# Designs tried in a protein design run: designed miniproteins, single chains, continued (5). Part 15

Each design is a single chain, and the fold is of that chain. pLDDT is the mean over its residues in the fold that is shown.

## One batch from the design tools (miniprotein)

Design m16488
Fold by ESMFold2-Fast:
Structure m16488 (fold): chain A 95 residues (1-95)
Amino acid sequence: SEEQKAAAEQARQDLQANLSTYEKEAEENRKKAEEYIKKAVESAEALRKAVAYFGSFAANAYRVAKADPSKREEYEKKVEELKKKLAEAAKKLEE
């Protein structure tokens, strides 16, 4: 229906209007995750914080991809790269 099309278009405009906020939040959470990943090799507490910030970053990355589908591949790659760094830090902590 025309009403459903109008509602969908408004939702897209609202997402696009918030894109810069989602990108800023994603970058801050990514930076915090990387900071704690570096400390996680020697600290279980740092590993827990790294996991929490990684989760926040992944959620922000999803919102960015939803607001701007052209950025989906870029953010999916960033999530996978950070996930690999987190796994490596966790393995080193167990050594």
Scores: mean pLDDT 85

Design m16489
Fold by ESMFold2-Fast:
Structure m16489 (fold): chain A 60 residues (1-60)
Amino acid sequence: MTTVHVIGNADDLRRATPDVRRSVLDYGVDKVVVTASTPEARPAAEELRREAERAVRERE
């Protein structure tokens, strides 16, 4: 079981979406942990978590 950690500000997390989706869909990552480095990045972190969960569902 493979876990990936993504940590960053809002711009970093928004830019991470295609890489996170590819990691789940193409490389079999089972769990993605997203951490906002600033309070302002929390909405972007929540959106990235939803995209990771969506990708996990798509591969099942």
Scores: mean pLDDT 80

Design m16490
Fold by ESMFold2-Fast:
Structure m16490 (fold): chain A 94 residues (1-94)
Amino acid sequence: SLEERRREAAERISALLTKAFIAYDKGDWEKAEKYYNEAIKIAQDLGVEEAVELIKRAFELLKKARNSTDPKEQERLRLEAALLGTEAVRLVRE
């Protein structure tokens, strides 16, 4: 059913975003990008365009964090990315 597909997709996206943050924290940017792209594809395949936009924005915030020289800005951007990811999972689950 669509409800089952949404629940499974939300769980998969949540797991991928968690793996992306772990990779990001370890400095493995290539793996972080791969996990974000996989999460985006799952949301796209399900047709949840709002979740796609949130996941893309979350990844852009992590790219900005990586390029920042200010530790406070890095922490703020990382937190914002995490919150956008959480909202994307919520939208997919509904």
Scores: mean pLDDT 89

Design m16491
Fold by ESMFold2-Fast:
Structure m16491 (fold): chain A 73 residues (1-73)
Amino acid sequence: SEAAEEAREAGERAQEYARRGDPKGAEEELKRALEALKKSETSKETAEAVGGTLAALGGAIEAALRQGLPAPG
């Protein structure tokens, strides 16, 4: 489906932004990928595979963003 392809492409863009050291750009593209995945009527296996990849990427982006934050006072 178009939504499933959009989710994959947005996920790939999120990963590229993360590799370039732009975790904010990566987070925005990841949000797009997750929204597209929610609208997709794809197979359960494809949805789980893409969802798992996006979840792992989201965790990596969140960790990168936390490393850029000042320590809690």
Scores: mean pLDDT 70

Design m16492
Fold by ESMFold2-Fast:
Structure m16492 (fold): chain A 114 residues (1-114)
Amino acid sequence: MLITEKQFNQKLAEAQRLLQQGRVDEALRIVVDLAKLILEGKIVGKKERTYYAKKLLYLVATGKTELPDVSLDQLLVLISSQPPSPLFRAVLADPEATRLLERLWLRIWIDENS
């Protein structure tokens, strides 16, 4: 099933709202679903896959949906900072979520270096 960029942003906003309510596991399920859609190229919009991947990783690192002008290196520093966010801790506790986010990171790295 294809989703639009508008639907992607709506799902990010829903995940942020769930995080603000302390509903971390429900936010994690949205993150996992969006990661799969990004990796499968199932988001229809004017932006590259790398943009959606950075937006999702930024939400995981910071709990924010508005992506600033950040490089992959800056994003990795945020994700690896101490202490990790509640959502990032939930990702690390979930082997499927961890593998999906690693694949998103690798995809960004390939696209920026190719």
Scores: mean pLDDT 80

Design m16493
Fold by ESMFold2-Fast:
Structure m16493 (fold): chain A 97 residues (1-97)
Amino acid sequence: MEGALAEMERLRPQYLRDAAGSFQKAADAALRGEKPSTVASYTVAGAILLAAAFEPELARELIKASDRVEKYAREGKFDEARRIANEAVQRILDAAA
């Protein structure tokens, strides 16, 4: 493969690692009670990186997972929030393998 597609495929493992980091930052921000806009910024960054890594369906699923993490964190259900966040990050790392 040549051109932009080959370059995107070469960068895919890096985009997946960066996406995992962004979703982890979103979860940590939610657990710290940071503003919804701050949490959303990390989630959007992670979703864009997943789409760039040819994982647009995973991006859509993990946006929904991030919404649930934020909801559970606000309800004080921190163990449930951490579980969903850890599962989301692990799914990205599994895609990188």
Scores: mean pLDDT 86

Design m16494
Fold by ESMFold2-Fast:
Structure m16494 (fold): chain A 102 residues (1-102)
Amino acid sequence: MSEKIRKEREKLFEEYWKEAQKLADELVAQGKAWIDEHRDEVAAWARENRAHVEALRNAYFNQAKSYFEKAKETGDRELALKAGEAYANGQIYADMLAVADA
């Protein structure tokens, strides 16, 4: 692929990644609101299932990294959005662990 096409893909990736970050922020905020509404149940479940919740958190963060790298290489909007969504899911599981430890 030519250098010009690579630079255009990088510019598209930056625009799509900005969109993906906004999506991730919205999903994390929705997740926090849901956790706060169900705090006692979420805390109890996360304590009981700590290893599973940690595994899900790590799996989603790994998935987010994979989609991010592929989106950066391809300039693909859908991959950038998938990276943002996976990151948000990982952060929601991290937030569940935080209430378990409170």
Scores: mean pLDDT 87

Design m16495
Fold by ESMFold2-Fast:
Parts: sequence; structure tokens; C-alpha cells
Structure m16495 (fold): chain A 78 residues (1-78)
Amino acid sequence: MIEPDKYVSKNPEARKLAKEFEAQGYEVLAVTDNVVVARKGDKVAVARLDDSEMAVLEAASYIAALKSLGYEVEEVEP
């Protein structure tokens, strides 16, 4: 279930990436300090802000959860 406030992150780079996804027609589902999750149709993109271990593990957690809900998930590398 998505939260009412999708901009949980205070990271300006994460917020900028989320706004770019919205400008391209995506629905932004979650924004953290390491990951942006955005949906377009039946596909969900999980975009990492960097290649840090924390960002990779957080993205993997979102990917697993979204796949368990029946979404087709694509990991977007920085």
C-alpha cells in the first residue's frame, strides 16, 4: 500500500529523479534516500541513485516486494 506522501526522502537528488519520472508519464510510488520507485502501466521501475551496497540492497527489497504483488519490475542503474 502506497503512503499518501510519496516524497519521504529529504535527498534533493532523489526528489529530482522522482520529478523527472513524473515528467515522463510515470506514477511515482516511493522515494527514499537511495531508491525511486515509479510505475508506467503494468511495469514498475526501481531506480538506484548510486551503486552503493545500501542502494543495491534497498532496491532488491523493493523488487522482491513488487514481484510478490504481481508487478513486472525493471531495475534501473544509475
Scores: mean pLDDT 75

Design m16496
Fold by ESMFold2-Fast:
Structure m16496 (fold): chain A 98 residues (1-98)
Amino acid sequence: AQALVDRIREKLLEKLEEAGASEEQKESLLKQMELLGRLLEDPAVARVAETVLTQGAAAITDEEAAAAEKEAERQVERIMKELGLKSREELEAYVEKL
């Protein structure tokens, strides 16, 4: 998953640089991509994400989508615990502050 996140990050940074984005906007995006990379560390979540990006959402079953969502929720809880965040509202505020 990290290779996919790195490729998306590189392309987005190039486009932002061409569009004249501020350094603050670039830094915010890099930190958001780091959090996304952590979510995609789970192989099941990464596999579903790659399938959706390459083949579209119709390529995954409802069961695969539900399993990936459950694992993504576990990864979000792990990230929140590591960051000392107590609620999803605090996580959203943390991401907005990035």
Scores: mean pLDDT 69

Design m16497
Fold by ESMFold2-Fast:
Formats: structure tokens, C-alpha cells, sequence
Structure m16497 (fold): chain A 68 residues (1-68)
């Protein structure tokens, strides 16, 4: 199983949040931040690492929120 660092995951999350803000999608940005908080909490409990598949699934959900 491939692992992703919290830094790499955070950088991808920040790009999606920046895009949501730039598009004026405040509600989407809030929901994305809530998902990010949950993911970071999980990663902190797992030595700052998150499984690649889990990270990609969360990022996909964030992108779906952005497209609303």
C-alpha cells in the first residue's frame, strides 16, 4: 500500500480550496475544509501518513463539492 505524506496531501487540498475561493463557492470551500480537518486528524493518529487510495478518494469528494 502506497502512503502519502501530510505535506503532499495538504498541498493538493490547498489548491482545491484556493480554486473554490477564486470561484466564489464559499459553501463548497467550507465543506472541503471540514473534509480536510477529518483527513488531517486521521493522518495525525497514523504518524502523519495517509493511504494513497484514501487520500485520492477524499480529494475526489472535494472536487465533486467544487463542481456543485
Amino acid sequence: MELVSLKEFGEKVQEIIDEAIAKGKTLAAVKILELAEEAFRYALENDGLIEKEKAEEILKKMRELLEE
Scores: mean pLDDT 79

Design m16498
Fold by ESMFold2-Fast:
Structure m16498 (fold): chain A 106 residues (1-106)
Amino acid sequence: SEMDKLLKKMVELMNKAFDKMREAFKNDPNIQKSIDQLKQNVKEAVELFKVDPRKGIIELEVTVAMMQMMIWTAKKAGADQKVLEELFEILDEIIKILDEIRKLVS
């Protein structure tokens, strides 16, 4: 379905962002721990979405907001500008897909 394709694409983009963060901050255990927690939150939000789309979309939105906060924290910590630009581009694409998923849930 269109919904399944959008959800899959969003998860792939989230994982791409996490991989970029892991490489950029491989020596920062606090950022690594935050990424592990966010990966778990993504899995739980996706499973919730399959059984309760209304609650699942809220959990996906919360998870995306947490990702945005993590990227902004990395920016304040002096992360490489090129890595930040790539992360914000991925985040923007995730937000656009999330908006499309929301429209299909109603």
Scores: mean pLDDT 85

Design m16499
Fold by ESMFold2-Fast:
Structure m16499 (fold): chain A 88 residues (1-88)
Amino acid sequence: SEEEEKQRIINDLEVFKKYAETLKKKVDELIKNNASQETKDRYIKILEDYIERLKELSEQAKKLGLNDVATEAEKIRKEFEEQIKKLK
């Protein structure tokens, strides 16, 4: 049902909010500890994969009229893009 799809999208956003907090701390730790470029590249790949999923989530949310969810997903996507810049 449409209601089940909406709830799935809302739940997926809540998961990404938790990932954003965890990854921000992890990126800061990698920088502080002068982690290898190989380790940084692994996290860049994770962040790039999450950015693509957030783009899909935002588009699905817009189609269902969940504009606030789409806006929050876009905000997290931009935060992940900034984390990638820190790791390069």
Scores: mean pLDDT 90

Design m16500
Fold by ESMFold2-Fast:
Structure m16500 (fold): chain A 95 residues (1-95)
Amino acid sequence: SAEKVRDIYRKWALDKGLVTEAQARLLGALVAVRYELGFHPGDLFRFPLSDEEIDAIAEKVGLTEEEKEALRRFARGQSLPDEVLERLADKIEAA
């Protein structure tokens, strides 16, 4: 139930009041896809993501090079437009 893991983490992140809705959604989607890739539950909340994890997510989800670069920037703590975060979350959730 990757979708349940996503929804739980998104709700938790948003409830903390420290992230935007778009950021909470992408964070939840990332936890869910990491769960699907076989990461132990205790490891799902480790940030930032490594370049190897970003490569694995991009391959599994079918991200374009532009989308993969946006994910890398997000993983490094860089600010991204909500439109970009929502697009990444949409693709990751659909995978």
Scores: mean pLDDT 72

Design m16501
Fold by ESMFold2-Fast:
Structure m16501 (fold): chain A 64 residues (1-64)
Amino acid sequence: GGGRAAAELYGSREDAEAAARAAAQGDGKMAFEKGARAILSGGHPGSGLHADRAATAAAVAAQV
């Protein structure tokens, strides 16, 4: 169920980007990186999709 879980996580691509921008602008780069790690630690079979997307969003935010 990775695809469905990923869709629920994001809701939309715009929401994911808005969250990444807010985190970067709020001087939460450490928190953002830690958040990505928490998602990676999720023991859910679909966590791979969430982790990949979260990691990409975190990398984009870090590049500010």
Scores: mean pLDDT 48

Design m16502
Fold by ESMFold2-Fast:
Structure m16502 (fold): chain A 84 residues (1-84)
Amino acid sequence: DAAEEARRRLERLREERDRILADLDAGRISLDQAIARLTRLQRELGRISDEYRDTHPDLAQEAAIQSTVVGIERGAVAFRQALA
């Protein structure tokens, strides 16, 4: 089921995002590592949004929203790096 696969992929990426931010907060990864990982995550979410646009527009919209949120979080981390 393509819809079930898409939902599982989105949940995995949400968990990955939470892990990246938790690792950064705990000092387990650097600001550079967090930026690189969030950049990759944002690209993957954008690809999911494009892939499912015509078949599952609700899931594509969810992926697009998550991609935007990750972009904002990445911007905040990059701003912290510029000040360090």
Scores: mean pLDDT 87

Design m16503
Fold by ESMFold2-Fast:
Structure m16503 (fold): chain A 80 residues (1-80)
Amino acid sequence: AELYQLKGDILFSQRKYLEAGKAYEKAAKLSPDSQAESRYLAAAIAYQSFIDESDPGSAERAEAEKQLKAVSEKLKKLTA
């Protein structure tokens, strides 16, 4: 979990937001629920950053939107 969190932080700092989101999501899946919430939130922020920087109508943007929705549902279950 720690390794994927660090990888996500490095990728995010390099503006590789889609890859950062995937790394944070992997970290969250390997984490206890108490730590998963913050890591899914980091993934959501990364995916949103990619969407904001991506070309409208691109396939990559559509995939990032799909991943953001999935992560948002995970966050909703963890906070409900």
Scores: mean pLDDT 79

Design m16504
Fold by ESMFold2-Fast:
Structure m16504 (fold): chain A 84 residues (1-84)
Amino acid sequence: MQIINIGESITVPVGSRITFSSNNNYIEIPGIISVAPGSSASFTLNQAGDYRYYASSEPGIKGSRSGIINAEGEGQADIIIYDE
């Protein structure tokens, strides 16, 4: 299990589990997942590609605290993207 902060980018194997753990921000990958402040949610990266996430104090706003999760190769990782 690896923890990174909101705003960081990471490369992980296809099949990896990503958990967003929010404190103060709305966290979103458009069309895939949305997490409200104070909540956590997980999803699995079943397809190769780049997944851009956005974190903002307001819902639907694309803030400066964004990152890319690049899913490539085969394997398994368990990643927590942490908001403070």
Scores: mean pLDDT 80

Design m16505
Fold by ESMFold2-Fast:
Structure m16505 (fold): chain A 89 residues (1-89)
Amino acid sequence: MKGVVVILDGRIVVETNATPSQITSAAIITIGNDSRLLVMYTDEGKTYLYETSKNSTDDQVRKLVKELYEKGVLTPDQYKKVLEAIDKA
């Protein structure tokens, strides 16, 4: 089963099928790696990490989120939710 955690500017924006350990790991990575956007994606026991630097622009964050949507990492609803969160930041 696939799971997704999306953290933007230190806030959880998307959380689906993620275990508490995956959420904790994503939070630690966000704090440790100085990331603006972190996406932790799990599929068939494999974990993938996608991130932007803390200095990334809104357009750079939107570009990565669009690429993840096109790859099927994010659902249409998750993609929209992240875009709305960027607009609020």
Scores: mean pLDDT 76

Design m16506
Fold by ESMFold2-Fast:
Structure m16506 (fold): chain A 86 residues (1-86)
Amino acid sequence: SLISSSLMTPAVLAASQARIAESQEAIDLLQQGDYQGAAELLRKSGHPEMERLADGIEKGDQKSANTALVGLKMLILSSQVEIYMG
């Protein structure tokens, strides 16, 4: 559901911080070559965007893994912007 929010709430802040932490851990796993661990972590997160990145990683090609790395970095940046601007 779409919820209109003009101010950062503690719940939104906590969710954004969790998304940053999970995304960073997934990046670390991908950089170590642990694609299975990264995909499982992203699926466990329950976020639709993270599930899409997990699907990309599971395709098993380097291009898909690199796309997932970029996507995770963008999720971190978006979450940081949400924290700083909310």
Scores: mean pLDDT 74

Design m16507
Fold by ESMFold2-Fast:
Structure m16507 (fold): chain A 88 residues (1-88)
Amino acid sequence: SDVEEARAKIEEIAQEGAEFIENSDKEELLKKLREALKETKDEKLKEIIEKIIEIIENAKSLEETKAALEEVLKKLLEERVKLAEAKK
C-alpha cells in the first residue's frame, strides 16, 4: 500500500538523518524529505515528515539536531512495533 511504502521511505530518511549528524549534508537530506512529503497521503506520516524537516531547517547546532532527531526516530520505531503487534 502507499502508506506502507511511504512509511518505509520515512524510516530510511530518518536513518539517513542520523548519519547527517556526522556529515552535515543538510541540503540533500531536506530534498529527500520534501520528496517523501509530496508522495505521502497519510496525515500522521505527513506530520512526522514535517516534524523532521522542521528540526533540520531550524537547527542552530548539530547537537540540537541530534537530540530532536533521536526523539523522532524513537517515535517512528514505537509506531513500527505497534503495527507489527497488530499484524499478529
Scores: mean pLDDT 64

Design m16508
Fold by ESMFold2-Fast:
Structure m16508 (fold): chain A 108 residues (1-108)
Amino acid sequence: MRERALEELREAAEQAEKEGLLEEAAEFRRAAEEGSEEALAALFLRLAERALSARLGRAPTREEIEARLRELQKKLKEAKEAGADPEKLERAEYEIRLIAKALGIEVE
């Protein structure tokens, strides 16, 4: 799954660059170049925090970030019950696991 996540980040960086989102493109490219789980975990956490900040109009609390992680886990379960592609489910689970690791919490 790490290699798939890295490939998706490279593709996301190229797409962001084509759309003129140069900061996002640079961030995705840097994480892909480092290729470590730590770099991926830090990036995925930053993206989750950024998305939540946009929704709230302020910086999220740790509890709000943890609640968002639980929401993502619920969506993963719903997608699995709906018969979503196992490879896509494994990739989503990998991202959720890395965000949890960056927060210092265990995920089943």
Scores: mean pLDDT 77

Design m16509
Fold by ESMFold2-Fast:
Structure m16509 (fold): chain A 83 residues (1-83)
Amino acid sequence: TVDAVGRAVGEALQELFKTDSRIERIEATRVSADTIVVTIVASSEEAAKQAGDKLKERLSKVPGVKSVDVTVDGNTATVTVTV
């Protein structure tokens, strides 16, 4: 369910923020009935890409998630989660 995916996203974001000091800001927004977008701002492009890839790896294993896509633009990673 979207609620279960939302909880998994929240847990993954908390863990990511606690374990990677290069992360400056994270925000998550539900943009449609089946889509959550996570924006990660890091200190560098490499840090943003690594954080996005780590989040994709974790969320791709969550029941109910159909796809996770990562786009990096400068020091910002955008992770799109489809349920």
Scores: mean pLDDT 83

Design m16510
Fold by ESMFold2-Fast:
Structure m16510 (fold): chain A 84 residues (1-84)
Amino acid sequence: MAEEAKKQAEALLAAARGNAEMALEYIKQGNLKRARSYADAVKSAADQLETLAKSGSATEVAKKAAEEARRLAEEVEEAIERAE
């Protein structure tokens, strides 16, 4: 139970990080449509991590991962707004 939730949290956080990097790369290229798609993927991962944290199965790992993924989602959103 806790072990599975920990693995899921780690996988979702890795996905959030990778999608955030892709979003920032497309922002640099001026491709805001693709950047938005990757930003949506980061937000989805953050939502899934929040749900996992609420389950109580991997409390600290899931909560920290959710906080980091949400921060990444906010950073990407701000970068898109700044890029236009």
Scores: mean pLDDT 82

Design m16511
Fold by ESMFold2-Fast:
Structure m16511 (fold): chain A 60 residues (1-60)
Amino acid sequence: TPFSVHTSSATLSGSGTVSVNADGNITIKGPAEAINKDTGLKTNITDTDIPADGATVSVS
């Protein structure tokens, strides 16, 4: 299922799994892309933890 995560500095999207951890981090597993909001650069990611503070998670 496609997902998207919006943070203050980047937008992450992919078809892997997303979980919100009790420690205030978001864990992404599987293929995803991060787009930097300031530069527009795309980075491929696989297994990544990001801070959940100020993030919005959507799953389609």
Scores: mean pLDDT 70

Design m16512
Fold by ESMFold2-Fast:
Structure m16512 (fold): chain A 74 residues (1-74)
Amino acid sequence: MAERIREEARRALELLGIPEDASEEEIRERLAASAASEGGLRLAAVALAGVREGRIERALELVREEAERKRALE
């Protein structure tokens, strides 16, 4: 299971231009850009799930916050 998620995340990271060992700051920058679209946000979430276990949770929270913020504006 983890290997499959990691492989999918690696491909998603390549599409987003985020390295596998991306720092939390780099992830945050790319997430902000991806959160502009629902599809991009989901892709970023998948990419992050395969990057780092410890940092993924925070990065996913940022993605979710941006999505909710966008919904509130709609």
Scores: mean pLDDT 57

Design m16513
Fold by ESMFold2-Fast:
Structure m16513 (fold): chain A 100 residues (1-100)
Amino acid sequence: SIAELAARVRVTPAEAEALVAKVEDERVREAALALLRAARRLGPAALRLAAEVVVRLLTGRGVDLETRNAILSIPELKEPFLELDIEVGIVELKKAVESV
C-alpha cells in the first residue's frame, strides 16, 4: 500500500524541503524536517509519501485518511507525523486568535 500511495505522489522531496525552508515557525520547520529525515531512512517510497504529507499540511490542505492511516501504521513515521500535525494546528490556532 505504501508503494502504491507513493506512486500517486506529484511532489518531490526537494520541493517539500524548499517549502519547509520558507516556514517562519521554528517548531513547524523542525517537525517537518524530522518527518522527512525519518522517511529518508526508510527509503524512497516513504520519503515521497512524507514529502506529500509535509506539503499538504504546510499549505493548509488536509491529508486524506488513506495516506494518514498509512503513515500512522509505520512506527518510525507515526511520532514525527503527529508532532508536525500538532505544531501546524497550534500555528493555525494562534493565527486565528491573533487576527481578532
Scores: mean pLDDT 83

Design m16514
Fold by ESMFold2-Fast:
Structure m16514 (fold): chain A 60 residues (1-60)
Amino acid sequence: EPIIPKSLEPVKELLDKVNEATRKLAEAVRAGASQDEIDRLLEELGKAVDEYRKKIEELK
């Protein structure tokens, strides 16, 4: 299935957050951004990932 709106809907929002935080964090780390920035992104990412993983694991 190219798209899974119903199954992924509950985690889609979390996935979007994870994607955004991950992208920002990865870019910040690569560019050598300030520790404060990375710390902030890491906190956001950690939270989003944790919740996203929980939902995914539940679906499994």
Scores: mean pLDDT 74

Design m16515
Fold by ESMFold2-Fast:
Structure m16515 (fold): chain A 56 residues (1-56)
Amino acid sequence: KELAEKLREDGEKYLALAKQLAKIDEDMAKKYELIGKGNLAAAERIEKLLEEKEKA
């Protein structure tokens, strides 16, 4: 749970940075967007696994 929250926070931070960088450096913005999306996807997967464990 702690790890999922950390990954979600990091993902949101990277997505925010990507938006700010989009007007300055499109390549860097794209990289941060991919990192942010990856962290959010990882958080969702961990949350799903935790929910399945709680239902068992």
Scores: mean pLDDT 78

Design m16516
Fold by ESMFold2-Fast:
Structure m16516 (fold): chain A 69 residues (1-69)
Amino acid sequence: LEEKIEKVKKEIDELIAQRKALIDGYNTALANKDWAKADELASQIQAVNARLQKLMDEYEKLKKELKEK
């Protein structure tokens, strides 16, 4: 169980770092008025957010199972 929690946490941390890089790129594209690149990065950010939501739900469920007696 703890190994599964660690794997999920690592994947969450990696996706958070990836999302930060994508947001930085998105803000740069907006500043440069590169609308096509901004739209592409926005789509990638949305996909990362969806994956993060699923992993965070799984992480909370695993933590609850670990603490349940």
Scores: mean pLDDT 82

Design m16517
Fold by ESMFold2-Fast:
Structure m16517 (fold): chain A 97 residues (1-97)
Amino acid sequence: SSLEELKALPEEEQRELLRKRMKELEEETKKALERYKDNPVINKVIEEVAKKELEALERVINGEMSMEEAVAEVRAFMEKVQAENPDLPAQVDAIEA
């Protein structure tokens, strides 16, 4: 539904929102890296996921891929990261406890 709402906007407004999302993602990533600074595995995962999301958003802004393709690519990457790090949720819970 949010993706359908984005597609209803003029192309230039879509690009402006995507650029704003990139800045928000960079700030969210900075805060997450500080929160989990004592765990190198979690930090590496945060950096890899953020890099993938930023690259996907940049390719959409440049007209190199659709938003649907970007969402699918990021989702597939996140699923792969979770499969390669099955203990990651337990490690996060231990730090937050």
Scores: mean pLDDT 77

Design m16518
Fold by ESMFold2-Fast:
Structure m16518 (fold): chain A 75 residues (1-75)
Amino acid sequence: SEEERLREIREQVLNLVKQLKATTDPRKKEVLFDGILQGVRILRRRDPSLAEETMAEIEKIDPELAERVRQALAA
């Protein structure tokens, strides 16, 4: 179902956040950040409530990263 696909996207986004926190490679950080942005963009378009819950979880993991994501989405 679409709901199941969106929850899978949320799980992928949170997994990318954890990978980004664990990596020191600048090239991998950029790829992971782009993946996070694409996932959150899809969630915001299809399920804004799930997107807000996902952003809240990102903020709990890394507040600075959550702010970077919000700024990139606003641009």
Scores: mean pLDDT 88

Design m16519
Fold by ESMFold2-Fast:
Structure m16519 (fold): chain A 77 residues (1-77)
Amino acid sequence: SAMEERMKRLGITAGALTLARAELEGKEEESLEYTVGNTKIRVRVKVGKEVRVVVTDGDKVLELVMSVEELRKLVAE
């Protein structure tokens, strides 16, 4: 659905931004929450290892678990 695609794009974008921020600040881990309209996005990053994103919009929840390498490939597309 259009909402699920939007949630996925928001989650990938938030994951990438959180990873970039953690790398720029020299952190090994970072956790940030974003709100875009009615969509809540929780990101947890382990630099060089994993990015976990939970996107919530009403009753819909999307969980994304990606290696840092997988996330970089998704953003490069």
Scores: mean pLDDT 85

Design m16520
Fold by ESMFold2-Fast:
Structure m16520 (fold): chain A 68 residues (1-68)
Amino acid sequence: MPTDEELNAMWESLSPAERRAVLLAWAARLEAKFPELRQTRDGVLFEASKEQIEEANAIFREVVVERA
């Protein structure tokens, strides 16, 4: 699993269009797992539990690694 520093470097290496694709893929996976979470098309989370936020971050890391 990449470190937070490695993940940030991967994210920063992506174009704005690729970052948008990552956020859309992340939002789709998160919505499939936690349909009850308040989220936008941009992947903004509201009222999520600590465990749900940690899982959302894990899914985000997976999507970034897959597309970098």
Scores: mean pLDDT 69

Design m16521
Fold by ESMFold2-Fast:
Structure m16521 (fold): chain A 78 residues (1-78)
Amino acid sequence: MKEQLRQQAITSLQKGIQYLKQGDSKKAASYFETGAQSAKDAGVDEAAKYAKKGVDYAKQGDLDKAIKYGQKGLEAVK
């Protein structure tokens, strides 16, 4: 169960980062929200916290910081 949630978090964070690189902050925020929830449910609170910061920066239009925190979340959940 937790391993499946961890894989869902990884996939969602990777997609969020991909959308940020394409300039789609709205889709990126949605994927980071999904990744944060999956990471939290997997028990990886640090990854969930970073993914949540990625959501906040994506909503602010700060794509560079959103990518930075998305990558930190991805590394924490691996």
Scores: mean pLDDT 85

